# Ledger of designs, part 13: designed miniproteins, single chains, continued (4)

Each design is a single chain, and the fold is of that chain. pLDDT is the mean over its residues in the fold that is shown.

## One batch from the design tools (miniprotein)

Design m12424
Fold by ESMFold2-Fast:
Structure m12424 (fold): chain A 84 residues (1-84)
Amino acid sequence: SMSEINELAQKFLDTRDDAERQRIAEEIGTLLLGINDRDKLLQMLSAEHAEKLKNAKTEEERKKVINEAVQSMLDAHLATVKKG
């Protein structure tokens, strides 16, 4: 659910352990891959990652794109928290 994803994202921002961050990112990625509404999933991604997902033809390619998108989003949020 979106509530569960939001709780995991907050936990990611609060943690200072790289191993814990990696686990949370993987859990968020798994939840996003479980979203059956493709249009809803695409709206949650950056334009670049949304286009890569549209071009992904295999399940393995889709998983790679989602994992890269999740990691990029979380890393960007972590960088903004460290500056302010």
Scores: mean pLDDT 71

Design m12425
Fold by ESMFold2-Fast:
Structure m12425 (fold): chain A 75 residues (1-75)
Amino acid sequence: MTAEVEAAADALFAHYKAELVKMGLPEEEAERFARELVEAGIAYAQAVDAGDEAAAAEYAARMYELRKRALELAK
């Protein structure tokens, strides 16, 4: 990972964490979900760039599942 990619990942992490906290998740849990979403998003982008449609679909499904679980916890 380059420094530029790490900086972009940090910015996305901060954005997702803030949104999840705003939705009502505890800060620690929001941090965990935000980190997992960023990780899955990076893996998705890499799979798309590599032309790996199966891997891209898998990571997209993981991001969907993470968002679904976060919404359940925000109740």
Scores: mean pLDDT 80

Design m12426
Fold by ESMFold2-Fast:
Structure m12426 (fold): chain A 110 residues (1-110)
Amino acid sequence: SSLERYLKSLVNEEDYDKLLADPSNHPFLIELYEKGLEAARKVGDKLLEAELLFRLGEIYFLQKDYEKAVYYYKKALEILRKILPPDHPLIKRTEKKLKEAEKKLEEQKK
C-alpha cells in the first residue's frame, strides 16, 4: 500500500532520528503521522495506529509538550495491550516513555 511505502521511508531508524533531531521538521512529521493515523484507522491496522501514536508522543515530548506526549503514549499503550502479549518489547518501550513523560509533566506543575 502507499501507506506501507511511506512508513518504510520513515522506518529507516537513521533517517527518522535525523528528521526528529531537527525541530524545523516537527510540523512536517506531525502532519505526516496524523495523515498516516487516519489511514491506519480506516484500514483497521492497529499495530500501525499504535506506532504512529507513539511517534506523535515522541515529537511532543521533544517539544516539551508533556501533556500531549502523555496523551499519545497512553493511546498507543491501550492499543498495544489489546493486540500484543504483556511482555512484548513495544509495550515495555511505550510504558517506559509514558512514565518519563508523566514524571516531566509532574515536574512542570511545580
Scores: mean pLDDT 82

Design m12427
Fold by ESMFold2-Fast:
Structure m12427 (fold): chain A 68 residues (1-68)
Amino acid sequence: MMTKAQQDILDLVRELVAQGRLVAVRQLVEELEKAYNSMGPDDVVVIDGEEITKEQYGELVEQMRAIA
């Protein structure tokens, strides 16, 4: 199940796509992939007070790529 933070990010990506800002979307995905690759297996990221695991962060990146 997606967290609120993940959903908010995906909604932002959909809005950027709707505006034709595909370069911005691709740059965002690239930066998130770099962040994902720098994470250790037990690392978490706190977004809007929610703990996002590396696995969940990877799922978010894949979903963003599917939208782009």
Scores: mean pLDDT 75

Design m12428
Fold by ESMFold2-Fast:
Structure m12428 (fold): chain A 75 residues (1-75)
Amino acid sequence: STAEEVGRRVRELALTDPNEAVRAVYDAALKAGMSVEQAIGRGLRALGLILDGELAGKPEAAAREIGELAREIVE
């Protein structure tokens, strides 16, 4: 599904280009019909997950959560 493809892509970006992963979550939220305020909130959530993953030494787990966030937005 398109949602699964977006989730996978964003998960890959979270590990290789975190800034683009945050932007991709924001763009997905806007395309799903969320307001700019709601889309900013989703992007900040993704950024928080990246930072928490780095601090906990679990960047792969954080990438999975960010991918799932993007998948749920597009669903």
Scores: mean pLDDT 86

Design m12429
Fold by ESMFold2-Fast:
Structure m12429 (fold): chain A 68 residues (1-68)
Amino acid sequence: SGTVSLLGPGINKTLRLEDGESVTLEVEEGDYYVEASAGYTLLVNGVAVTSPGKVHLKGTVTLTLVKK
């Protein structure tokens, strides 16, 4: 298992996910800091993002953690 940290408007969460596991969240529109644990790639709505990094999110968002 790995971790995903999500920090931004109304949210400060660290989630534990297995390889290929997803979580769906409702978010306030804004810029979020995201970080996946070492050895993992973070997908936001199915698209790989830079980790650690900044991502603009709004509405329904699906985070998926994939082991490298």
Scores: mean pLDDT 84

Design m12430
Fold by ESMFold2-Fast:
Structure m12430 (fold): chain A 72 residues (1-72)
Amino acid sequence: DIEEAARRVAEAVAKAIAELGREPVDAVLAEIKDPELRALLTAAVDAVEAGDLERATALIAEAARLERAKEA
């Protein structure tokens, strides 16, 4: 399930920010070449940093659906 996978990613990002800070996460986001996908994932990381894991999960799931749609 995309939503379950997205939740696990949101939790992993929260752990990474808590352990390493925002800078390494921002460096990974900068490697994303698709500007729409990058914007969605940046918003998801912002939501994680704000403590809103539900919003982060929804944004990550939307990014995953967008990627799938662009591949079709």
Scores: mean pLDDT 82

Design m12431
Fold by ESMFold2-Fast:
Structure m12431 (fold): chain A 77 residues (1-77)
Amino acid sequence: APTATRTLTVTVPAAGARVTLTVDTGLPDGLYQATATLSDGTVVTTTVQVVNGVATLVLRVEGPAGTYTVTVTLTKL
């Protein structure tokens, strides 16, 4: 099954903020399970649609304001 792992940096303006990640995966269009691991140890699993190789994830970050590294792994459903 197609899978991809990407590492991104995101700036969180305040604790509890929702941040939108646009991930260029290079994967075929379809439905994927996305697992996002933040540098604070937070893990979020959700379902995303890949369109033109791009996945969009919305994450709520409960940690303090600042810059986080996010590792996103996508696995085809």
Scores: mean pLDDT 80

Design m12432
Fold by ESMFold2-Fast:
Structure m12432 (fold): chain A 74 residues (1-74)
Amino acid sequence: TEEEMFRLVNEQVYTLLQKADEAYNAGDIAKASQYYEEALALAREAKRQSKDPMIQAMLSGLEAGLREKIAQIE
């Protein structure tokens, strides 16, 4: 289901965010940026595949949050 897809994407995004934060705290800005970009790409792809307006809205929120994190480290 789309809800199942969203749950899995959300879990993967959070795993990538943890890795990005760990890399950033270690001073590896390049690696942190790569993980944030991977998370953003995953969220964007899930949104492209979704036909449910509610799921699309939730994925849009996730994208906005990720863009804000990327902007803060650049």
Scores: mean pLDDT 81

Design m12433
Fold by ESMFold2-Fast:
Structure m12433 (fold): chain A 66 residues (1-66)
Amino acid sequence: MTLQESVQVGQAAQLFVELAERGERLSRSEAVDLLMERYGFSRSAASRALDTVLELNPELRPLIVG
């Protein structure tokens, strides 16, 4: 994993922290769109970062619907 990829994973993890604190859930497409809007991720980078966070933290899967 590159340094840039590590930063992107950290930013995706921060999104999950916010969702947990708010008691909120997003669809996968909404989460991808939010990462693109907030951090300037490409769609592929946002999808990869989300997949990495969920792989490392399976307990966060219920925060993403679908």
Scores: mean pLDDT 80

Design m12434
Fold by ESMFold2-Fast:
Structure m12434 (fold): chain A 82 residues (1-82)
Amino acid sequence: SVEEVRELVRELAKELNIPVGLLQSNIRQVLRDRGLLVEGPFYEQLARVLEKYGEDYLRKLIQEAYDSLSGGLGIPREALPK
């Protein structure tokens, strides 16, 4: 759901001690790079990714956004919400 992906992004931004807007910006960039960026609100786009490609794909997308923020420092799989 939209609320579920919003909470996920907020918690991850809090864990990384970064503004949620910065994480959103990097997630948008990953969506653009993967050809998934479409017209509409940010969290609705993430909810569509979850619906179409599943949770593992969404987690990988968020991981790629983290890697972008940290200059290639990965977030361990166990640090991502289940």
Scores: mean pLDDT 70

Design m12435
Fold by ESMFold2-Fast:
Structure m12435 (fold): chain A 73 residues (1-73)
Amino acid sequence: MEVEELIEEARREMEEIGASEKEKKLFEVAVEAIPLYLAGDEETAALKVFEKELELVKTPEREANYAKFLAAL
């Protein structure tokens, strides 16, 4: 599958550039959402990404974007 090949390439690149554990975790959050995006469940995919990213990287901008997204549902 094309997606699986791209995921493996990205993982190798991150290892080569010395990506942090936090950056690797953010990447895995995006990877977990890919099947939902491909199935057309974009709202659930976006919600999952917002929630996990806030858990790993909490900033005022990310919190504001998450609140706006929830208000639009």
Scores: mean pLDDT 70

Design m12436
Fold by ESMFold2-Fast:
Structure m12436 (fold): chain A 68 residues (1-68)
Amino acid sequence: SGAAIAEAIAATMAEMKTADAETKAKLIAAFREELRRAGVPEDWIDEIVTQLQNLPKLQEIKKKLDEL
């Protein structure tokens, strides 16, 4: 259901906030499997994962801007 997917996204995002690169990769792999089990199409899984991966890039950009 949509609620279960939203909860999984929130939980994964919270764990990724403090995780190193190796742990993030494992969390993303586990999250992809949860979405597949929930019946989410593979193209939607790819889009969701891309959005999750954008957060670290946004934080790095903000940090660089603060140096200017």
Scores: mean pLDDT 69

Design m12437
Fold by ESMFold2-Fast:
Structure m12437 (fold): chain A 79 residues (1-79)
Amino acid sequence: SRAMLEKKEEIEKNLEAAKANYETKGKNPHFKKAAELYQKALDLMEKVGRGEISIDPSVIDKLIEEGKKYIELGEKSLE
């Protein structure tokens, strides 16, 4: 669906932003964790899209929300 494609594109942009923040902001581990969570969300979406696995969509949503939380922690970090 269009919504799934738009969601994938949003996660991909968030992943690239997290990677850029990690490299430019002293390799802060919170941005690294956010990138790992967004990557896991993308990997699960790809496997679901290919029919390789079946999972509750809330699993992907939880990974995205956890990724956002780690971005916030990284931005608040004094490291």
Scores: mean pLDDT 82

Design m12438
Fold by ESMFold2-Fast:
Structure m12438 (fold): chain A 101 residues (1-101)
Amino acid sequence: MLYSLSEELQKIAELMGENKKTYTLGEISEIINKFIDKVINDKSNLVDKKIPESPNEANTALIKVSKLPIAKELGLKEETITVGELLKRLNELFEKTAVPV
């Protein structure tokens, strides 16, 4: 199954080095995961300046919304967001906006 992405998700794909008209579910999952990994591995994005050492720490790590690309497009009004909440919002955006082709 192939999907076309919203403009917001396509911007994330482009930041991850992808520029396609359609994507598989596996490709979309990989793009979202690479974006999250890029965000958490840059200490300047993190409120506590500590890179998470485990998936559980990653899910609760606080990100500065002002440092996120596409924060406005995601409708983020908070000063900080957890990595887990960011991942949830990206997956919800995909489910609501991706069109099967």
Scores: mean pLDDT 77

Design m12439
Fold by ESMFold2-Fast:
Structure m12439 (fold): chain A 66 residues (1-66)
Amino acid sequence: ASEEEKRKILEGAKRAAELGDSAAVAAASWEARKLGATTPEAGQKAIAAGRAGDAKEGYELLEQGL
């Protein structure tokens, strides 16, 4: 993935996390993993945190994985 795509994903995930929208953080993390912006393992951890309802942890894991 390009640096621009990574930035767009991270900005969207940050906004979702600020709103407590864990499903949107999971979706952003899935898109990042799909685009190869994260490793499969890092992306899956962020997706799992978002799906578990932890928007902040999901965002932090996504940021670390990008």
Scores: mean pLDDT 87

Design m12440
Fold by ESMFold2-Fast:
Structure m12440 (fold): chain A 89 residues (1-89)
Amino acid sequence: MVVGLAAEASSDRVTLTFRAPAEPVRLTVTVLEGSGTLTISVDGTVVFSKNVSAGDSVTVDVPGGAVVTVTLTGSAGSTRLALGLRLEP
């Protein structure tokens, strides 16, 4: 089963926190608008942190039941930030 989530903000930061399904999943984060530093944490441990721009996609493996936090911190001059999230088994 595929689950899609999206978040947007007219601010310097977008943060999404969710609990993964009980089975392990693959999380793909796509930057839809804006640029900055994308940070992905799984159960409080940072698994990804790099500069990204609109059109970039990052895939990480997520253990079943883990709490995932995805943060995009906008670079100077970014007026809108948007992320698309996709979960796949």
Scores: mean pLDDT 77

Design m12441
Fold by ESMFold2-Fast:
Structure m12441 (fold): chain A 66 residues (1-66)
Amino acid sequence: APEIEIEGDNPAVEFIALEAALYLLDQGATEAVAESENGVTRVTDSQGRELLVQTPPGKARVRVRR
C-alpha cells in the first residue's frame, strides 16, 4: 500500500490533490507530489511527468509513495 501524507486548509482541494497524485502512482510512478495554490493543483511524479488540474480556492500538499 502507498504511504500518504496530506496537509491542507480545504478538504475538497486535499481530495483532488490526493486523487491526482494517486493517478500518477497508478500510471507507474513510485512517488508523486501534488501542490494546490491559487485555484490550481500541480502534480509531479518520480518520472518527471506533470499534471495541472483546476481546483477550488485553497491550499493543499499531498505526497504519495510506494
Scores: mean pLDDT 84

Design m12442
Fold by ESMFold2-Fast:
Structure m12442 (fold): chain A 57 residues (1-57)
Amino acid sequence: DMERAIEEAERRGRAAMESLADWTEDSPPMQQHKAGGADSYDALKETIERLRKLKEL
């Protein structure tokens, strides 16, 4: 159950961030985040780790 929730959260987070970046692509500050890529991935990894901790609660 929890493992599926973690995977779903990762997929949704990644898709949502990509969608938002595409919408605001004309905005220079947002393009920098998209170009970095690593920041988005690091944020998602941290969220997944938090969800894994909740799984044990």
Scores: mean pLDDT 59

Design m12443
Fold by ESMFold2-Fast:
Structure m12443 (fold): chain A 64 residues (1-64)
Amino acid sequence: MEEAVVDLLGGRIRLRAENGKIVATVEGDASDAARRIAQGANGAPAELLERGVRLLEEAARLAG
């Protein structure tokens, strides 16, 4: 997995592998909770991208 987008807690979180690191961006009307989750993934090693996406999807499941 090199890129993923997850809708979570009223926001859209995009994760992408860039230069060996995860870049997490929050778009739209994202809640503070969505932003904090994305911030936690930002800067992590790219090898953790799948795990980061799984955490975001899990949070979305709990919110839905």
Scores: mean pLDDT 72

Design m12444
Fold by ESMFold2-Fast:
Structure m12444 (fold): chain A 87 residues (1-87)
Amino acid sequence: MESLLSEEVRQEIAEEEKRLLEETKQLQQLALQGNEEAKYKLLQIVADKRRQSLRLVRKSGGPPDEVDRAQRVLDESMAKLEREKAA
């Protein structure tokens, strides 16, 4: 029962991911047109997804190497957000 519940949750996450991809495509088109707000929102979405990935790796008791990689990738995204915000 627990494993089936986990699979249902995975399907919900996949549906959310599809919705985020559609939103990301729209923001990407606006950013291509020089929309600074759309570019910033796109960077926020990327950072948020990477934060979720790190949380999942930590919660599942992932190996230290995988946790370190997820943390570094998140830190890079956060740094880009801060630079864009300061500009």
Scores: mean pLDDT 73

Design m12445
Fold by ESMFold2-Fast:
Structure m12445 (fold): chain A 90 residues (1-90)
Amino acid sequence: SQLAERVRERTERIEAETEELEAQLKKNKAKLSPETAKQLENLLSQARDAAELARRYLEEGDVERARGGANLAELYRDQARELLQQALAA
């Protein structure tokens, strides 16, 4: 369905952006406190796990649960982005 395709595309975008944030974290890790680096690693891991759940639900045909997984992945990605921006501005 068109909805399933949109959820898949959105999940792929979230995965790509999460990978970019992981690269930024690695590049800037020495500039971050150990606590902030760990929080970022945890948020990015949660974003990846949620995106993986979204993909699994899409494979099962459960588009509604896949949307839930994509929404959760986006939330964790956004939290990681905000935390990284805030930490690098300090």
Scores: mean pLDDT 90

Design m12446
Fold by ESMFold2-Fast:
Structure m12446 (fold): chain A 85 residues (1-85)
Amino acid sequence: MEELEKEAEKAEKEYEENKTEEIKKKIAELYYKYVEIQYEELKKKGLTENQLKMKEMLEIIYEGAKEGKFEEGKKKADELARKYA
């Protein structure tokens, strides 16, 4: 987890300097991987509706990054979070 968080921080800094498709995809993959780890832990404790929505939001971000639309995916995830809240 610590290593994954540091990798995500480095990727975000690289994205600020160079907004390339490769960096966008890398950031999305790291976020998706982070949440998959959390999601597996949460499955053992039972999933709440909030946690299922969080997984959906991250899938949207990941799909958007694959298509080079990382920022659009992030906005959609934020909108879903607000509607759920």
Scores: mean pLDDT 65

Design m12447
Fold by ESMFold2-Fast:
Structure m12447 (fold): chain A 71 residues (1-71)
Amino acid sequence: SHAAGEGLERELVRLVLEGRISVEQASRAAKAAIPALAAGDREAAVRALQDSGLTPEQAERAVDAAFAAAE
């Protein structure tokens, strides 16, 4: 959903502002994860974020934020 995409993007922006990932990495991660989030596939979303260079902990937290925003 659009709200899940917004929740994901907010968490990715936070990671960029904290210097934990780059702007390019955040953009790549968002594009990779959004289709899985739209499908409600949590496992695919986490995998897409990790494939985009996020750590398992960063990916899990970003997906948690996306699902929380969709509520």
Scores: mean pLDDT 82

Design m12448
Fold by ESMFold2-Fast:
Structure m12448 (fold): chain A 80 residues (1-80)
Amino acid sequence: SELELARKTVELAVAVAEASGDARLTEEARELGERLLEAIERGDYEAAEEYGRRLQEVVDEAVALASEAQIEAAIARARA
């Protein structure tokens, strides 16, 4: 389902943000993830696309700050 896929995407994004060690990125990922899931639930796909894009920007920034090992560990944890 769209909601299930989006929820897994948000879980991965938050885990990657946490791996960066930057609390600001982690909080931003959580907030954007909540907004993304709410937009999908109400069928607002334009808003969902915007929040998803912004969430990807947070992930890109987090990846630039974290080591490869930290990212791999975070992804494994989120998928468990």
Scores: mean pLDDT 84

Design m12449
Fold by ESMFold2-Fast:
Structure m12449 (fold): chain A 63 residues (1-63)
Amino acid sequence: MMEEKIEAVAEYLQSQGVYPNAARALARGLVLANPDADVEELKRLADERVKQLVEQGSENIFK
């Protein structure tokens, strides 16, 4: 289900040090943009998105 994928990706991002609110927002956006992607692909996309945000100076999403 969509909600299960959002929770899995958000939990993964939180384990990487992302704040809960930022993690859920990123996870939701990724799942909605990539509805056919499995959890492993979504985690890969999440890693790429976080890398882009850090490169743009948004490291304040981290704890």
Scores: mean pLDDT 77

Design m12450
Fold by ESMFold2-Fast:
Structure m12450 (fold): chain A 82 residues (1-82)
Amino acid sequence: SAERMVAEAIAALEEYLARLEEGRLAEFVEFFEKHREKLRAILEEEIATEGYSPAEQEVARAVLEALERLVERWRARLEAER
């Protein structure tokens, strides 16, 4: 369920990124890399202030970790294509 929702969201994002023009993909990767620590801080603040259950905290952090791994994979692809 939660794990499946994360997997489906990541698959949809991968499909979306695969259809982007190279310039737009590079903009997305560079934006995420530039703002990564700020995005983590926002997520941790949200978890703390909105009273996420332990299960919801695990899912939220897992989504961010999966996104970070996806961005690393796409960075490697962009470097191979440049």
Scores: mean pLDDT 73

Design m12451
Fold by ESMFold2-Fast:
Structure m12451 (fold): chain A 67 residues (1-67)
Amino acid sequence: PSEEQLDADIARALLEIAYAISVINGDSKEEILKNLERVKQRLIDAGFDPEVIEETLKELKEEIEKL
């Protein structure tokens, strides 16, 4: 895999892990969204690709709406 692919995989994994931890903790939909927005900002600040972050967040937000 390229470095770009590895960075994308890491960003996605971190968002998915944050989502999973929030769900396991029994956080509300509102708290899950707040936690994901916090992780998003940290990843952007760390130089991860905003497009990959937003694509992953869109998928996770759709899953939250189904809860």
Scores: mean pLDDT 83

Design m12452
Fold by ESMFold2-Fast:
Structure m12452 (fold): chain A 96 residues (1-96)
Amino acid sequence: MDEVLEKIEKLIKENPEELVKKAKETLKAKNGLVVDVPLEEVVETALEILELAKKGETFEEIKEKLEPKYGFKTLLLAVGVIHIAGQEIRAEEEAA
């Protein structure tokens, strides 16, 4: 479990622009949401979610802590970034 979270964190640090772009496009296409949040805030939020998840916190606990700090739209976009990064890692594992 920790290895997957570490791979997600590495991918976000290496390609933040592409992951945030894909997350924004996905939210617009599927949910009709246009989210204008700075790249740096989305990356910071995503990394903080991963850190709390590594400590064993549930998504509900993470949401309660981070939504007041970053706002709902930033949190939603950050979760989208993590989801896309996780999908890319899973695709690589299935191809091996």
Scores: mean pLDDT 79

Design m12453
Fold by ESMFold2-Fast:
Structure m12453 (fold): chain A 78 residues (1-78)
Amino acid sequence: MLSDEEIRARIPELVAALSSEDPATRAAAARELGDLAHPAAVEPALPALQKATSDEDPRVRTAARLAIQRLTHGRPPP
């Protein structure tokens, strides 16, 4: 289990992974951002996750939508 500091350090790495050429890597990054559900991820990850909801791979799109729901707790994004 990651500490809060480790989670915060992991967020920019996961955001970068959302732009990977490998759809499996993009799907895994979106899923991990959703599983973390950390408030610090909202501002840096939300634009990249919103872009990922239009991804060519349906698994990436699904993971991104679920991650957004978890990060925003059903609230509209800023």
Scores: mean pLDDT 76

Design m12454
Fold by ESMFold2-Fast:
Structure m12454 (fold): chain A 75 residues (1-75)
Amino acid sequence: EITEDGEYEINEPSDIYVAEGVNAIINASEPINLSLSRGANVTVNGEVSSLEAELGSIIDLISLEVSGEGNLIIN
């Protein structure tokens, strides 16, 4: 769970939750599942297997691949 602004390196498959209003940069070398709360602003450099985003979140994707049965959910 990411609750503070910053840059994060993720080196293993992970479920990542970004809290409300947090500004984060995620550098992922392995696929991640990403959940964004309202007002979260996230930049992702890596593969996202599933994405759930609440209304009012912002995501900037340097490289995005949603693979297989991956889900993209915009709430």
Scores: mean pLDDT 66

Design m12455
Fold by ESMFold2-Fast:
Structure m12455 (fold): chain A 68 residues (1-68)
Amino acid sequence: SKKDLLAEALGVTQEELDELFKAYENKDYERTIELLRRAWEKRYGRPVPLTEEGLLAMAEILYETLKK
């Protein structure tokens, strides 16, 4: 499914992806950024190369992709 592919691409579980979308949907942007940063660092072992604005843009694209 799209959810399975996105979870794999981000290196997170489906539960973690649901938590990310819940934060974004509630407009908790600080939590959204935190969750994406942790997922990236866990997956790649490197600091996130994106700004906070870039991370929020990523969350928006991911959310809209699954909402359809």
Scores: mean pLDDT 78

Design m12456
Fold by ESMFold2-Fast:
Structure m12456 (fold): chain A 106 residues (1-106)
Amino acid sequence: WTIEDIVKLYRFRLEEMKKLKLPKEYYLFEAIKAYRWAEKLGNPELLRIADEFAKLAGLSPEEVRELTKNSTEEDLIDLVYKAIQKDKEKFLEFLKLLSKKQKELK
């Protein structure tokens, strides 16, 4: 995957998640993942997308950046699990959309 492909995929995630109104726990999960990618790649657009996910989770960007540094893999799994428990149908719909988009970005 190129940096440009990763940015396109995260932009798509943000747009579709806003439409579907997924549980805030999943927005927090995506924010943490996007911040980690932004740090690794030094990409300002990924940082902007991560800030938007943080706001959708109902948290400040600063709060989520702190969580990004301290969150374990188990913490991230727990966020996804809580989101599935709150709205499994919307979560599965989102995953289907994401899978289609990933296939388009060959």
Scores: mean pLDDT 79

Design m12457
Fold by ESMFold2-Fast:
Structure m12457 (fold): chain A 75 residues (1-75)
Amino acid sequence: SAVKNLVKHGDKNKDGKISFDDVLFLINHLQKYPFETVFPYIQPLKKAAGIKKDSNVFTQEEIQKIYEAINKELK
């Protein structure tokens, strides 16, 4: 899946896990840009977490859902 490929490239330790801080850092970076610019990067994360929001601005609760969805996909 797209989520597994994203994590594989982001997992510097090769332990098959991504930390919450890594996800938070990624999302905070994506929020600095216009939605249209970052749409291809956030769309897989939104779909994995079941978020239908047409925005790259997420609450802490939504970031938590994205993190949990990524780890569930890796399991």
Scores: mean pLDDT 69

Design m12458
Fold by ESMFold2-Fast:
Structure m12458 (fold): chain A 92 residues (1-92)
Amino acid sequence: MEEELEELRREAENTSEEEVAEFLAGIEASLIEYERLVKEGKATEEDERVRRLLEELRRELRERFPEKLPEAERLLAEAEARRAEALAKLLA
């Protein structure tokens, strides 16, 4: 538990410039998933702790690499589009 949060912080610290946009997109996707869990009444206290850490890491990375925000938004949009397409094919 604590080890997982510590690992997330270490990943953020060791993130290369080339991986920052991908890492930010991952954080945003996780936060969207957490919002859905809260809406469904399935979020745990552990999920809330992870959400807080992700919000901190998002703020830190945005401050360090503001130039990467447009790339992160594009990567997130692409991932969501691919996910929707895969789900549509599964339901066919």
Scores: mean pLDDT 74

Design m12459
Fold by ESMFold2-Fast:
Structure m12459 (fold): chain A 83 residues (1-83)
Amino acid sequence: SPEEELKEVDELGKKLRDLGLEKGNMRAALGAEVALGVARISYGVGKVAKDDEFATRQLRRKKELLEKALAAGADPEAALEAA
């Protein structure tokens, strides 16, 4: 469901933000926060439009990008690409 996808995106984004902050990488933390904001907006748009498939696809894409950025050790360019 888009609710489950949003929860997973929220958890990954917070992990990326916290890792960025721990490493002193403020651009990675910024990228994570922007990605979380865009994910929440995409979820809201999908809910208003009653298009759960749209919301789910957008959130799955954000999960892929956040996982990629985390695998790269909170690389700021990868984190900003997730935004």
Scores: mean pLDDT 87

